# Designs tried in a protein design run: designed miniproteins, single chains, continued (2). Part 20

Each design is a single chain, and the fold is of that chain. pLDDT is the mean over its residues in the fold that is shown.

## One batch from the design tools (miniprotein)

Design m4714
Fold by ESMFold2-Fast:
Structure m4714 (fold): chain A 76 residues (1-76)
Amino acid sequence: SSKLQLALASLQAALSAIQAGDNDTAIDILETAKETFPELSSQLQQAIDAIQQGDNDKATQLLQQQIQQLRNQLAS
């Protein structure tokens, strides 16, 4: 499932950007991911909103939850 692998890579990249303190890059990655993976758009928008509100802990938690769901789909 190349689509799931691309989604996982995008979310991992966004998480890395947040961890580096590069919130602008994280938002850009997530906005691009929303266009590429419309099925994730509402969950990704919640993460973007959290970053924009300065709540990087919440954004990290939301992205980690979505990454875990994608990993579970790849393992099944």
Scores: mean pLDDT 87

Design m4715
Fold by ESMFold2-Fast:
Structure m4715 (fold): chain A 76 residues (1-76)
Amino acid sequence: NAFEADVLLALGAIYLHLGRLEMSKGNYEEALKTYEKARELFEQALALDPDNETARRGLAEVQENIEEAKKKLEEK
């Protein structure tokens, strides 16, 4: 279902941006939880369309943001 995949991609992008907003506030634990939700949504989109390049790029972006948030938490 192309529409369902598109909705999941849009929600994933929204959660990715919300996670970045939490990062800007210094709320790294909250950002991590929000990024994990974005990852779940992109993974669900890939389950519907395994060749979806947008979902694969979204997962790569989310993974980078998760690593950044973890680094911030581990540094102090």
Scores: mean pLDDT 84

Design m4716
Fold by ESMFold2-Fast:
Structure m4716 (fold): chain A 55 residues (1-55)
Amino acid sequence: VPSPDERLALFLAELQRLDAERRLRERRKDMSIEESNEEFKRLVAEASARVQAQL
């Protein structure tokens, strides 16, 4: 079981990885700032779920 600090580190790493993928998708499409922010919030939730799967 990862410690709280390890869990946070995994979450941040996963979030950054997903955010990089999101930015590549955004370059293909002209997205509004609001749409981009909504997508980022979804990625945060996904990163959290993936870290939870590690527990």
Scores: mean pLDDT 72

Design m4717
Fold by ESMFold2-Fast:
Structure m4717 (fold): chain A 97 residues (1-97)
Amino acid sequence: SVERRAAVIAQTAAALIATGLLVDKEYFGKEGISEEEANALLKRVLAAPDSREGLREIVREIHRLLTGEEPSDEQVDAEVERLIARVRELLAQPPKP
C-alpha cells in the first residue's frame, strides 16, 4: 500500500515533468534544462527500483541540476514534502474540460 502510493506520486511527478511544471525554464531559472535532460530525468522516475528511494533520487537529481551540489538528507526530505504538496494541489484542482 505505501509502495503503491509512492509509485502514484512518482508517476504524477513524471507527468508534471512531461508537462513542463518541474523542468520548465522558469522552474530552473534562466538556464533551464534541455529536452534530453528532461527526458533522462523522466526515465529515471519511471524506472525507479523503489518508489520511496526513487523519489529521493529524483529530488537529488533536481537539486544537482539547480545548484550543482549534493543535497543533505534534510534538504531531500524538505523537497520531497514540497513536491508532494505540489502534487496534492494539482490533484485537488478540477480537470479542464
Scores: mean pLDDT 56

Design m4718
Fold by ESMFold2-Fast:
Structure m4718 (fold): chain A 62 residues (1-62)
Amino acid sequence: MEKEREELLREIERLAEEAEEKGLEIVGAMALMMLGVAKLTNASPEELREMLERARKLAEEA
């Protein structure tokens, strides 16, 4: 479970990096904010997957 959580956190971080490369500053900022919240709240893997899904949807709509 711990490894899965770390992998999901890294995916959100990668999404933020990709958004910055594409000039999607708002999407990048939102992904970084999600990372901060996830770390502070010790978000479960299920919660992290939900956050990642939302961030990806925002990137697609941008």
Scores: mean pLDDT 74

Design m4719
Fold by ESMFold2-Fast:
Structure m4719 (fold): chain A 90 residues (1-90)
Amino acid sequence: SFKEEMRKLGEELLEEMLEKGQVSEEEAKWLRERDGEKILELFRKMLEEGAEKDVIDAYLKVLAYYDFATAGEASFLLVEREREERRARE
């Protein structure tokens, strides 16, 4: 099924993030369980702590495979953060 194929792709990318130490096993569990509240809390923390762009991009891609709606909310947070940083540089 389409949903199973999307989850498989998401899991493959999530395993790569785990191997690279970009997320913990507990944080990966939140993605697998679609715990939107914990996912968004972690994403806000990543942005506040200045996580590398490739880590943020990988996390959003994984999230889109597991929970497209929460990925939309996370993408909005990223856009707002980039706007704030751009204003601070002016």
Scores: mean pLDDT 83

Design m4720
Fold by ESMFold2-Fast:
Structure m4720 (fold): chain A 69 residues (1-69)
Amino acid sequence: SEEKTRELLEKAIEALKEGDIEKAIEYAREAKEVSEDPRVRALLEDAIKAAEEGDIKRAIEALERAIET
């Protein structure tokens, strides 16, 4: 569901803003599993990698782009 994907993306962004990197990665992975849009999936892969590297700004930017897609 596109609505479910959007909800997970918004939760991932909130978790990153709160400093809960592990929870943000979990939400991003769940969003990737439910999304069938290859552009959204690619942005989620970039967001997960950025979050794992501690680049919170890049992770949030990738998630926001996924929401706009």
Scores: mean pLDDT 85

Design m4721
Fold by ESMFold2-Fast:
Parts: sequence; C-alpha cells; structure tokens
Structure m4721 (fold): chain A 100 residues (1-100)
Amino acid sequence: SQEEFDEGVIAVGLAIARIGMENGDYEGAKRILERVLKLAEERLGKDHPVVAEAYTLLGEVYLKMGKYEEAIQYFEKALSIDPNNERAKKLLEEAKKKLE
C-alpha cells in the first residue's frame, strides 16, 4: 500500500537521523527529522506512532544541543501521542532538570 511505502521511506529517514546523532551531527539529524516529521504528519496522520518517534528524536537532538526548552516541547508532543513511552518520559525529566 502507499502507507507501507511511506512508512518505509520514513523509517530510512529515522535511521539516517539516528546515525547522524551517533556521529554528533545534530544539525544534520535535525534537518532530516523535520522532513520526516512533515512527511509522517501529511501521509500517516498527526497521531501516528512514527510521528511520536520523530518528536522523541527531535527532543533528543535539542537536548544534545543544550536547547532544553525546545527539547521539553518535543518530548511533551511525543507523550501526547504515546503516553507510555518510557524513553520520552526519562528524557523529559532529564531536560527539566537541566533548567533547574
């Protein structure tokens, strides 16, 4: 289906963004994740699990860049879609502690 093809393209984008993050390319990862997020929202819907994953990864990128307020916003968006995401919960707590 078109959805399966779109999910495949998005999955590759998420994988490339994760590799970028591992290599410290936070600006490159951010650009890829912003494109993935737009594509996922347009083709799969704003509440799709992949959108939550993209928000979580964007939060991680902002956290690594020291942009804690933006990181919090992205983790909260991820949790609004997937409230049981333990990784997003832990990273949200980490970002909040950085602002104390």
Scores: mean pLDDT 88

Design m4722
Fold by ESMFold2-Fast:
Structure m4722 (fold): chain A 88 residues (1-88)
Amino acid sequence: MDAQTYLQKGLEALYAGNYDEAIEWYEKAIALDPRMALAWEALGEAYFHQGNYEKAIEYYDKALALDPNNERAKRNLAKAQEELKKKE
């Protein structure tokens, strides 16, 4: 199975609200293609929905390192940083 198929399965799990399953699929996608910025971004989104803002920030940073012009990842990173500050 290719990285794109794993990414698609992860997105299906994410939209179903099964964030743990989504994370497992995204990790499989990244294992096959560690340069797939979209998979790192999607992993960050799954952790954000779980309320794990520290991991969301980490994975959004990885996505932006691979695709620095990704405006969606920049917005999601900023949102995760704001949520983390509210817990201080």
Scores: mean pLDDT 85

Design m4723
Fold by ESMFold2-Fast:
Structure m4723 (fold): chain A 65 residues (1-65)
Amino acid sequence: SAKRAEAEKRLAELKAAHPEIKSVRLEGDDIYIEVDAEDVTTAVGIAVSGVGLGIELGLSVHVYL
């Protein structure tokens, strides 16, 4: 669907912007983001960005730090 394609594009852009993101996955209405960052502030910042994207897209976000 167009909404799914937009979500996949936005997630790919998020991953490209943050080298600390190890994986992103979209399953149904759920987004899964795996983050491996040595600095807690960076990890939290990425998690906040992911949650914000989920709110914008109407999807649930699960972040693994």
Scores: mean pLDDT 81

Design m4724
Fold by ESMFold2-Fast:
Structure m4724 (fold): chain A 68 residues (1-68)
Amino acid sequence: GFDDALAFLQQLAAENPSLVLTLEGDDKAVLSGGLSVPELIGITLRLIGDFPEVKVSIEGDAIVVEKK
């Protein structure tokens, strides 16, 4: 669910302190902070594959994860 996707994003941010994880309410998370295009695509594909219960999109240089 969204909480599992959020835990994954929190772990990524903890392992890479240049990344910024922002919560918008209790149903949307945004991961940003200088991700390259290959990193954006790779993380997005992993989120889509591993967390089918969330909506994943790319907005500029940020990954947006929302509850379905």
Scores: mean pLDDT 81

Design m4725
Fold by ESMFold2-Fast:
Structure m4725 (fold): chain A 99 residues (1-99)
Amino acid sequence: SVEELLRRAEELLERAREALREGRLEEALRLLEEALELLEEALERAPPEALPRLERLLEEARELAMEVLRRAETLEEILRAIALILRAIGLLFELELRK
């Protein structure tokens, strides 16, 4: 269900935030990638009532990916963070078209 996808994405974003606080960039990147996959699936199926929550979670994922970019130490981490930022922006644009 969309509710389960959103709940799981929220859990992953909270874990990504904690990983970032502890300097675990690889774990944060992996968690953000998984969260964005769930949010993308949720967007395809979301009723209008779920769009505000989905938008909030996508904005949170974008902010966390930007934080990873600021802390990134390797070219791979930088490129993955940029890809996540762009993916979140793209999904936010798609969501706006559904309003």
Scores: mean pLDDT 90

Design m4726
Fold by ESMFold2-Fast:
Formats: structure tokens, C-alpha cells, sequence
Structure m4726 (fold): chain A 81 residues (1-81)
């Protein structure tokens, strides 16, 4: 249940954040969803990230997750034309 290195690299490239920061954000999202349930809000996730020293908005967290999920879906279901 870890994203591949390629997913972290592409998210970092698209967001302008360091790959290490992207990894911490995505790992924290998974950790919080495991603790609080899959319906936890991005506002709550962003608040926990800020408590851990990552100054980030809920909208940015949502964008990072959306990009990562889109990349995972593309790799899993990619059809070349």
C-alpha cells in the first residue's frame, strides 16, 4: 500500500514540492485515513500536517491526492493508442 517512486516523482514535478515532502504528505494521508476512517476531510488532514510542521492548505492536500490517484489509475488501466 505504498505508492511507487515514479508516482512520488510525478506528483513532486506537477506540484513543485520536493519528493520527500510529497511522500510525507501521502503517507500522512494514509495514516489518518487508517486511524479516522476513509471519509476523513482534507481540512482535518491539512490541520494534522500543519501540526507536524508542514504548512499546507486542505486544497493543496486534495490536489496532491487527486494527482497521485490519477497516476495510479493511469498505470493500472493505461491503454495505448
Amino acid sequence: MEYSEEIYEEVAKKTGLPKSTVRKILETVEEIKEEKGLDVSYEEIAEELRKRGINISASTVKRIVEIAEELVLKEAGKKLE
Scores: mean pLDDT 77

Design m4727
Fold by ESMFold2-Fast:
Structure m4727 (fold): chain A 90 residues (1-90)
Amino acid sequence: MDDVDRAIDRVRRATGNQQIADQMRDFADAVIAGDSDKAADYHKKLRDLLMKMKLSNDQVKAIRDAMDAIRRSADRAGQGKSFDDAMKKA
């Protein structure tokens, strides 16, 4: 299992929320594909979902670690710019 799959699975376990895990997976897949517009849409959905939740420090850490894993995976795929553009658009 790659770093992204493992990190997203930790988010699912920490939050107990499948929608958060699904949105993070969709965001990661769009970033790696170089589709910054689609990635921005998934990131907006993730932000909206997270804004409705009172997150613990452990849950915040899991989400942050997963975003870092996605960024590193994007960099390895030559899609670091896609990640950065998606974050700016969201």
Scores: mean pLDDT 82

Design m4728
Fold by ESMFold2-Fast:
Structure m4728 (fold): chain A 60 residues (1-60)
Amino acid sequence: EEARSLLTPEEIAYRRRQLERDRKNLEKAEQIFKKNGMSEEDKQALEEARAVLDRREAAL
């Protein structure tokens, strides 16, 4: 979270854009996995990915 002191406004904007794309991709993957049936490993991977994105957003 304290890493923001090293980021320029341009870098923050770039990372926000990447986060938005990653979040949309994650939501898409979750819906597809729900339709096809999810393994426990798939559920953990999706939850971990979401937590990573949440941490990245908090660091901005």
Scores: mean pLDDT 77

Design m4729
Fold by ESMFold2-Fast:
Structure m4729 (fold): chain A 92 residues (1-92)
Amino acid sequence: GEMAEEGARYAVEQARRAGAEAEGRAEGGRVEVTLRGASVPQQFGALSGAVAAEIAGAEAEVKTEGDTTTVTLTAPSPEMAGEGARLLAAGL
């Protein structure tokens, strides 16, 4: 829903401000944020944000392959997924 999409967009904007190339996608209660060229501090920020999202009730997965870091958040509702994405953004 719109809340998950807004959260994903906000996380992408924060990552770009920090110097990473970023893309976001949201469908239902699932948000995926992909970072390219993320620095080591940005990768740790993504991990910290993912942990915060899990504490808030989302399921988070962080995967790093080469220069690409992908964070996937799954929550019971689009609203919760959007909130998780905003918590992720605070780490970026």
Scores: mean pLDDT 79

Design m4730
Fold by ESMFold2-Fast:
Structure m4730 (fold): chain A 73 residues (1-73)
Amino acid sequence: MAPRPEDVTDPSMVPILIAELSSPHETSRLGAALALGRIGDPRAVPALERLVAEDPHPEVRAAAREALRRIRA
């Protein structure tokens, strides 16, 4: 089945997305947090927890919390 762009959840992207959670760009961190939540891979949990604790942007922290909720559900 061909994935739709909005539904793309490639597990091979997980290490790249985890690295993007440490990006100096808030838009990159936001996008990575949302993508990791959609993938649901528990490998992202420690990085997302760090983002919730340390990120200066409320939107990025909210995305990381939602990603953790989805992974832990």
Scores: mean pLDDT 76

Design m4731
Fold by ESMFold2-Fast:
Structure m4731 (fold): chain A 82 residues (1-82)
Amino acid sequence: METVTLEADIVLPRPLTPEEAERYAQRIKEALSSVPGVLKVEVKATPTRIHVTVTVQKSAYPAAREALAKAAMEVNRDAAER
């Protein structure tokens, strides 16, 4: 079966604590792992960005891309919340 690699950098509105970075990384990983056709999810968090690498079945690419965009928006919103 043909696979595609999807990569994204989520730039954060503020530096995160190590605990926040781990929590957000875990949330993104869980959101993407729930998408049918996603085979592998790797998340690397720094204080200012979260790098996501997803290996997905080619037919599931649009769904994985939407799930990543939604997870990124929610993480960014939560990090920016005042």
Scores: mean pLDDT 81

Design m4732
Fold by ESMFold2-Fast:
Structure m4732 (fold): chain A 98 residues (1-98)
Amino acid sequence: DVEKNRQKIIEETIDLLMEVANLSREEAEEILKALEEKGILQESINLLFRALAEGEEKFKELVNLIKKLLEENKSAEEILEELYKYLSPNRPLEPVEV
């Protein structure tokens, strides 16, 4: 069930936002709703899990960046660009042909 799996991932992301980033459940749900309305919820969740794999501090910083960009009413493209820059600050902006 794709919908059941989606809901599970959303709930796990809410739990991480509460436990690691010290957000309330209401704040976590509002962030995810704002990202879904911009059409970037899944991409943002993927980037959050990538940050968590690098450490709790990096996860917290990415969450704070998302909050700031949403408060500034940035576009979906601008939000994703800043999140990718945060995860790869020392890489040149060249397309890496693998």
Scores: mean pLDDT 79

Design m4733
Fold by ESMFold2-Fast:
Structure m4733 (fold): chain A 73 residues (1-73)
Amino acid sequence: SAMAEELARRVEELARGLAEKAAEIDPELAEEIERLGREAAEAVAENTEEGFKKAAELDERLAELGDKVAELA
């Protein structure tokens, strides 16, 4: 659906922003954040119950990496 596609784009944009901040500190961490963000966006775009559950799990992992970026900054 169009709504799932828009949500997927927003997830990817947020992950990109976090990855840009991480890249100044740890390029490898930035690559992992970009990968997880892309996977979360793809899961949301599937517009399925399983996809949304996977996106929620990836969101928790992205939050953990965001905390790590904040600690390293």
Scores: mean pLDDT 79

Design m4734
Fold by ESMFold2-Fast:
Structure m4734 (fold): chain A 65 residues (1-65)
Amino acid sequence: SEAEEMLRNGARAAAEGHSAAGAAGAYEMQKKGLMSEEDGKRAIEAAVAGDSAAASETLLRAAEA
């Protein structure tokens, strides 16, 4: 689906070290209802902390749900 593809693309960007882009993407997806508020918060917090791997994993899990 388009939503799944967007989440996977966000996860890839986060994994590549674009943590600010990953955080912005997670916030946008949370506001559009593509991620739970808890998952969005975790992804944003991980990205802000510079933990791009954790941010990427959270986005991938949302895509698989």
Scores: mean pLDDT 66

Design m4735
Fold by ESMFold2-Fast:
Structure m4735 (fold): chain A 94 residues (1-94)
Amino acid sequence: KEEQLKKWKEFFDEVLKRAKERPLSEVIAELDALAQADPNPEVRFQYDVAAGILLLLGIFGDTSDWSPVAQADAERLRASFEERREKLKEIAEK
């Protein structure tokens, strides 16, 4: 399991490096497509976890070292998340 965690970290570091150079939503969509295409449930889980962590990093993390394209998409996702959060808050109060 420790060896699997090390390999996962190496995999995720490569994914994050690519995400910093591209629109974040496109990288997430590619990971989702890879998850759907793979017959191995463990590999599918790894892709799903990578996509989820990337989304959280884009919304809540520091993107100042990312490319302008990746930063712009991350800011759009942050705005969409905040807008959705406020709408859900309004519904819950009514």
Scores: mean pLDDT 76

Design m4736
Fold by ESMFold2-Fast:
Structure m4736 (fold): chain A 54 residues (1-54)
Amino acid sequence: SERGREFAELAKKHGAVFAVLDRDGDGRITEEELQRVFDVMSETEFQRLLESLK
């Protein structure tokens, strides 16, 4: 989704959301996979996550 791509870009910059999702420690998560997560995670929830991060 369009909104998912925007959130994926933000996640890349902050890295913390990415690190939490990558429990394997492989450090590989595509934007498409992030889009799926952010589609489930509302815009408000994602913004809260970034805010708690800094």
Scores: mean pLDDT 57

Design m4737
Fold by ESMFold2-Fast:
Structure m4737 (fold): chain A 61 residues (1-61)
Amino acid sequence: MSIEVTPEELEEIKKEIEAAATTEEGKELAEKIREAKSLEEILELVAEALKKQKEKAEAAA
């Protein structure tokens, strides 16, 4: 399902994610999100990063 977002809202979301990114993994995610063209791409990148973070946490435990 497509979520209707204005370009201004999309840029605001990207900026908030970048501001919240305090870890190295978060900063990498923020860079990828900066290149995203839609909210769907942002959600996909976030989901992928969360999956990767869980795998890393499980491997480190």
Scores: mean pLDDT 74

Design m4738
Fold by ESMFold2-Fast:
Structure m4738 (fold): chain A 60 residues (1-60)
Amino acid sequence: GAEEAAARADRLAKAGVVAALSAGDKETGLRYAEEAIRVGEGSEKGRKAGEAARRAVLDA
């Protein structure tokens, strides 16, 4: 359901930010953020989490 999609998107979004900001791997971070957006498509909260992570990775 939407809550499961949002939770999964949130986990992927956080993993993407950690990869980019803590490990310096923007490519991996971007892939995780894009996956978060895809997984979160059925949830406004999930999609926003992925989009925010993608922006953070690109701005890093």
Scores: mean pLDDT 81

Design m4739
Fold by ESMFold2-Fast:
Structure m4739 (fold): chain A 70 residues (1-70)
Amino acid sequence: MIDEAKKLFEEGKYEEAREVALKAIKENPNDVDAYILLAKIFEKMGDKEKAEEYRKKALEVDPGNLLAQE
């Protein structure tokens, strides 16, 4: 699931990537990669508030993850 979301993101299909990444979080709430990817997706879509929200959620799941802090 998360690999599919990453592929969609790389293809510029941000809406589809968002849907797949949200489903990944629903199935596994501890999937830090899904939160990081959602933060990147929302940033690309211009939603900086949601991007920051998901970055913070990623940090809560993995506090040592420097990618979530930026």
Scores: mean pLDDT 77

Design m4740
Fold by ESMFold2-Fast:
Structure m4740 (fold): chain A 70 residues (1-70)
Amino acid sequence: MKKELEEAIRLASKETGLSVEQIREDIAANDREQAELQLLAYYYLEKGEYEKAKELLEELKRLREERAAA
């Protein structure tokens, strides 16, 4: 997970032209956990690992529901 998040951040950096540090700051400025899960899900979709992407999107859905209910 943490290694894949680092790869996802590197990919986003390459695609956007922003530094890795800027992307981490943007994640931190938003809901960090939701942003990280969404970034990882798109990374796995891009990589063709649809089952892992589905799992991460389901975790994101659960996290959103928990925070909406609390």
Scores: mean pLDDT 73

Design m4741
Fold by ESMFold2-Fast:
Structure m4741 (fold): chain A 73 residues (1-73)
Amino acid sequence: MDLETAKELIDQVVDAAAAGDLETARKYVDELRKLDPVLGSIARVGLRQIEAGHDPAGVRAAMLRAAEDLFAE
C-alpha cells in the first residue's frame, strides 16, 4: 500500500458520503481498514463528520493530511 492508494480510497469515501451513498462509503472505509487500521480509523471518523453535517471538502482535506502524516513516519 502507498499514499496514492490511500488518497484514492479516501476520495471514494468522501464522494460516496457527500452523495448520500452511505453503504458505498462504508465499503471504502472497510477497504482502508484492511490496508491499515489507522487509515480505517481516519476514514471512519471522517465519514461520521460528514454524516454530522460537516463540509465534505474540509473533511477530505483533514483526512488527506492525516494520511500524509501517517506515511511520513
Scores: mean pLDDT 82

Design m4742
Fold by ESMFold2-Fast:
Structure m4742 (fold): chain A 74 residues (1-74)
Amino acid sequence: MELVEFIRERARELGLSFAPGAAELLADFIESLSDVLGDQKFSAARVVLQVLAERVRARGRRTITVADVRALFG
């Protein structure tokens, strides 16, 4: 399974969706660390997604946007 599809499925399980480009951007950031993370990239994706879920929910939203992803990695 591609990392982007994994991220989308996990977000769906959390009752969240991604705005256009947001899931791809998150996958790209995690993949940019793949040489360091190796097989842990999926575990890293889960942790990052939980942080994004909490931030989005705290703002009364259910959609993770490109801005949310950039704020996390900025």
Scores: mean pLDDT 79

Design m4743
Fold by ESMFold2-Fast:
Structure m4743 (fold): chain A 73 residues (1-73)
Amino acid sequence: MTDEEEYNAMSSAEIGARVARVVAAARERGATTAEEFEQIALELGESKVFAELVRTAVEQARLGRAAAREEAA
C-alpha cells in the first residue's frame, strides 16, 4: 500500500487524531514553523505524505490567524 492509500483507508476522525498527536509532540519539542512540524513528523516515523499533511494543517491555521488579525486591525 502507498502512503496515500494508507491514509485514505483511515476515517477523517482518525487522520485528525493522528495529526493532533504529531502537532502536540512537535510543540513539546519547540516547533514554531510549518517546516519544523513537518521535520518532527518525519523524525517520529511518519510518512512524507503525512508529514506534508501536518505541515498543511499548520499553514492553514496560520493563514486563519493572519486573516483574523487583518479583520481586527
Scores: mean pLDDT 70

Design m4744
Fold by ESMFold2-Fast:
Structure m4744 (fold): chain A 56 residues (1-56)
Amino acid sequence: SAANEEIRRLIEEAAASRDPEEAERLLKEAVDLATRHFGPVAGLVARAEGEKALAE
Protein backbone atom coordinates (compact mmCIF):
# COMPACT_ATOMS: atom_id res chain seq x y z
CA SER A 1 0.00 0.00 0.00
CA ALA A 2 1.02 3.64 -0.38
CA ALA A 3 1.22 4.00 3.41
CA ASN A 4 3.57 1.01 3.72
CA GLU A 5 5.80 2.45 0.98
CA GLU A 6 5.91 5.85 2.72
CA ILE A 7 6.71 4.28 6.11
CA ARG A 8 9.62 2.31 4.59
CA ARG A 9 10.87 5.42 2.77
CA LEU A 10 10.87 7.44 6.01
CA ILE A 11 12.82 4.74 7.85
CA GLU A 12 15.35 4.51 4.98
CA GLU A 13 15.73 8.32 4.96
CA ALA A 14 16.21 8.33 8.74
CA ALA A 15 18.97 5.70 8.48
CA ALA A 16 20.63 7.56 5.58
CA SER A 17 20.51 11.08 7.07
CA ARG A 18 23.09 10.46 9.86
CA ASP A 19 21.92 13.71 11.51
CA PRO A 20 20.49 12.59 14.89
CA GLU A 21 17.76 15.26 14.99
CA GLU A 22 16.67 14.66 11.39
CA ALA A 23 16.80 10.87 11.89
CA GLU A 24 14.58 11.12 14.98
CA ARG A 25 12.11 13.41 13.17
CA LEU A 26 11.82 10.99 10.23
CA LEU A 27 11.48 7.97 12.55
CA LYS A 28 8.75 9.74 14.53
CA GLU A 29 6.91 10.46 11.26
CA ALA A 30 7.17 6.79 10.22
CA VAL A 31 5.88 5.61 13.63
CA ASP A 32 3.00 8.12 13.50
CA LEU A 33 1.97 6.98 10.01
CA ALA A 34 2.16 3.30 10.98
CA THR A 35 0.07 3.92 14.11
CA ARG A 36 -2.55 5.98 12.27
CA HIS A 37 -2.98 3.56 9.36
CA PHE A 38 -2.39 0.14 10.99
CA GLY A 39 -2.72 0.68 14.75
CA PRO A 40 -0.45 0.89 17.79
CA VAL A 41 1.24 -2.52 17.33
CA ALA A 42 2.33 -1.47 13.82
CA GLY A 43 3.68 1.76 15.31
CA LEU A 44 5.78 -0.21 17.80
CA VAL A 45 7.09 -2.45 15.00
CA ALA A 46 8.02 0.61 12.89
CA ARG A 47 9.84 2.13 15.89
CA ALA A 48 11.81 -1.09 16.51
CA GLU A 49 12.75 -1.42 12.82
CA GLY A 50 13.76 2.24 12.65
CA GLU A 51 15.87 2.08 15.81
CA LYS A 52 17.63 -1.05 14.50
CA ALA A 53 18.33 0.67 11.15
CA LEU A 54 19.66 3.79 12.90
CA ALA A 55 21.89 1.69 15.22
CA GLU A 56 23.53 -0.11 12.29
Scores: mean pLDDT 82

Design m4745
Fold by ESMFold2-Fast:
Structure m4745 (fold): chain A 74 residues (1-74)
Amino acid sequence: SNEYTTITNPDGSVLKENPLGGFTYENDKIKVTGVFSGNTATVDVTGTGPSDFHFPNGSVVTLSPGKNQKITIK
């Protein structure tokens, strides 16, 4: 299946991830699109201000609006 895996968090945020490492994340503050590559991700963030982003592996990163941001997950 080429469908995204969808994870809905208790805060109402939604994470969708595909088998190729592409993902989207959305909550009331930010929308994120990005790609995982090993222990890093490259992300584009749009929104009204900073928000915590919870990765599926349990890592947490505070993201601010901006493009081409590189994040280290572990």
Scores: mean pLDDT 74

Design m4746
Fold by ESMFold2-Fast:
Structure m4746 (fold): chain A 66 residues (1-66)
Amino acid sequence: SHAEAEAYYEKGKELYEKGYLPLAAVYFRKALELDPNYKEAWEGLGKVAEKMGDLELAKKYYEKAK
């Protein structure tokens, strides 16, 4: 459900703010498994990839967020 996707997204965002980047990505992917059109979760993956230095991957995820 979208409510479950939102809960996973919020956990991913919390982990991202704490700097737990690989774990944040896991939770953003869990949100996208429930709702593939969840733009904020794609943006979250883009931010994780960007902070980890993978700018090509970040660009692809940001394209999905549009």
Scores: mean pLDDT 88

Design m4747
Fold by ESMFold2-Fast:
Structure m4747 (fold): chain A 84 residues (1-84)
Amino acid sequence: MQRATKEEIVEALRRAMRDLDRVIENAEKTKSPEDIEAAEGAVDRLELLVQTAEEMGLPKDVIDEARRRLEEARKRLEQIKASL
């Protein structure tokens, strides 16, 4: 079966949040176009997972945590771009 369970989506969210932190930190250190692009891709992936989690009816606290991380990452990306 290829369909994700709620537990699998929670694990995917945790992994995506961890990956997002890593690519944002890399973009902050290097300010390279490739690292910024990787960070934007990670933001897009987490946003898609949050959408899926909402559709699947995951608990509000899980959704809120993921949205908080996503908002923090977007602010950090804006700061990186503003400093170019």
Scores: mean pLDDT 81

Design m4748
Fold by ESMFold2-Fast:
Structure m4748 (fold): chain A 80 residues (1-80)
Amino acid sequence: MKEETDKELKELLAEMEPTRRALAAAVEAGDRAAAAEALRRLAEGGEKMAEVAEKGGDEELAEKLREDARGVRELAERLA
């Protein structure tokens, strides 16, 4: 179970790589709307990772991921 959970988390993290690159490009271009959209997608990814961690029994990691996702979502709201 734990090993399977770690694999799912790594896969989700890898799936977010294009979104992280999009955020960097948006910041470089000064595109606040694009940056906000990328941050919203990162927050959603973090929330999904928290769900996977919780299902795997890692409640501490799940709590940290949810907290990080909330911070990212709040930042997106401020930019939008």
Scores: mean pLDDT 82

Design m4749
Fold by ESMFold2-Fast:
Structure m4749 (fold): chain A 60 residues (1-60)
Amino acid sequence: MEKEKLIEEGKKKVEEYVKQGDLEKARQVANRMHAKLTELGVDPNEAAEIADRILEEALK
């Protein structure tokens, strides 16, 4: 529940910043999401893959 909500909110913010052309803020949101997912007990490698995938999808 918390993990899913964090991913959805992070994806929305990353997409918003990418649309604004603020790639630095988009990357900061992805990095913060990675850190928060790890704090929730998600494997660090899995959290990194989730954050990276969201950023890649937003850049398409």
Scores: mean pLDDT 80

Design m4750
Fold by ESMFold2-Fast:
Structure m4750 (fold): chain A 66 residues (1-66)
Amino acid sequence: MEEIERLLEEAGVDEETKEKIIELARYIAEKLREAAIAFLEELAAKGYPKAAEDLARMREEEAREA
């Protein structure tokens, strides 16, 4: 998020366009996070311990933030 804001400022993008791009980027990041969780759930169900650990960590972070 912050990195995208800095890149847009460096590129000289206007404030209105910058806000729209940041909102879109946040939306995409949220959808990608949901897809990653679903993927990790599938791997954990197949017995991959690393996937189960990563899934638990992501869910704990989400619960802590929200």
Scores: mean pLDDT 73

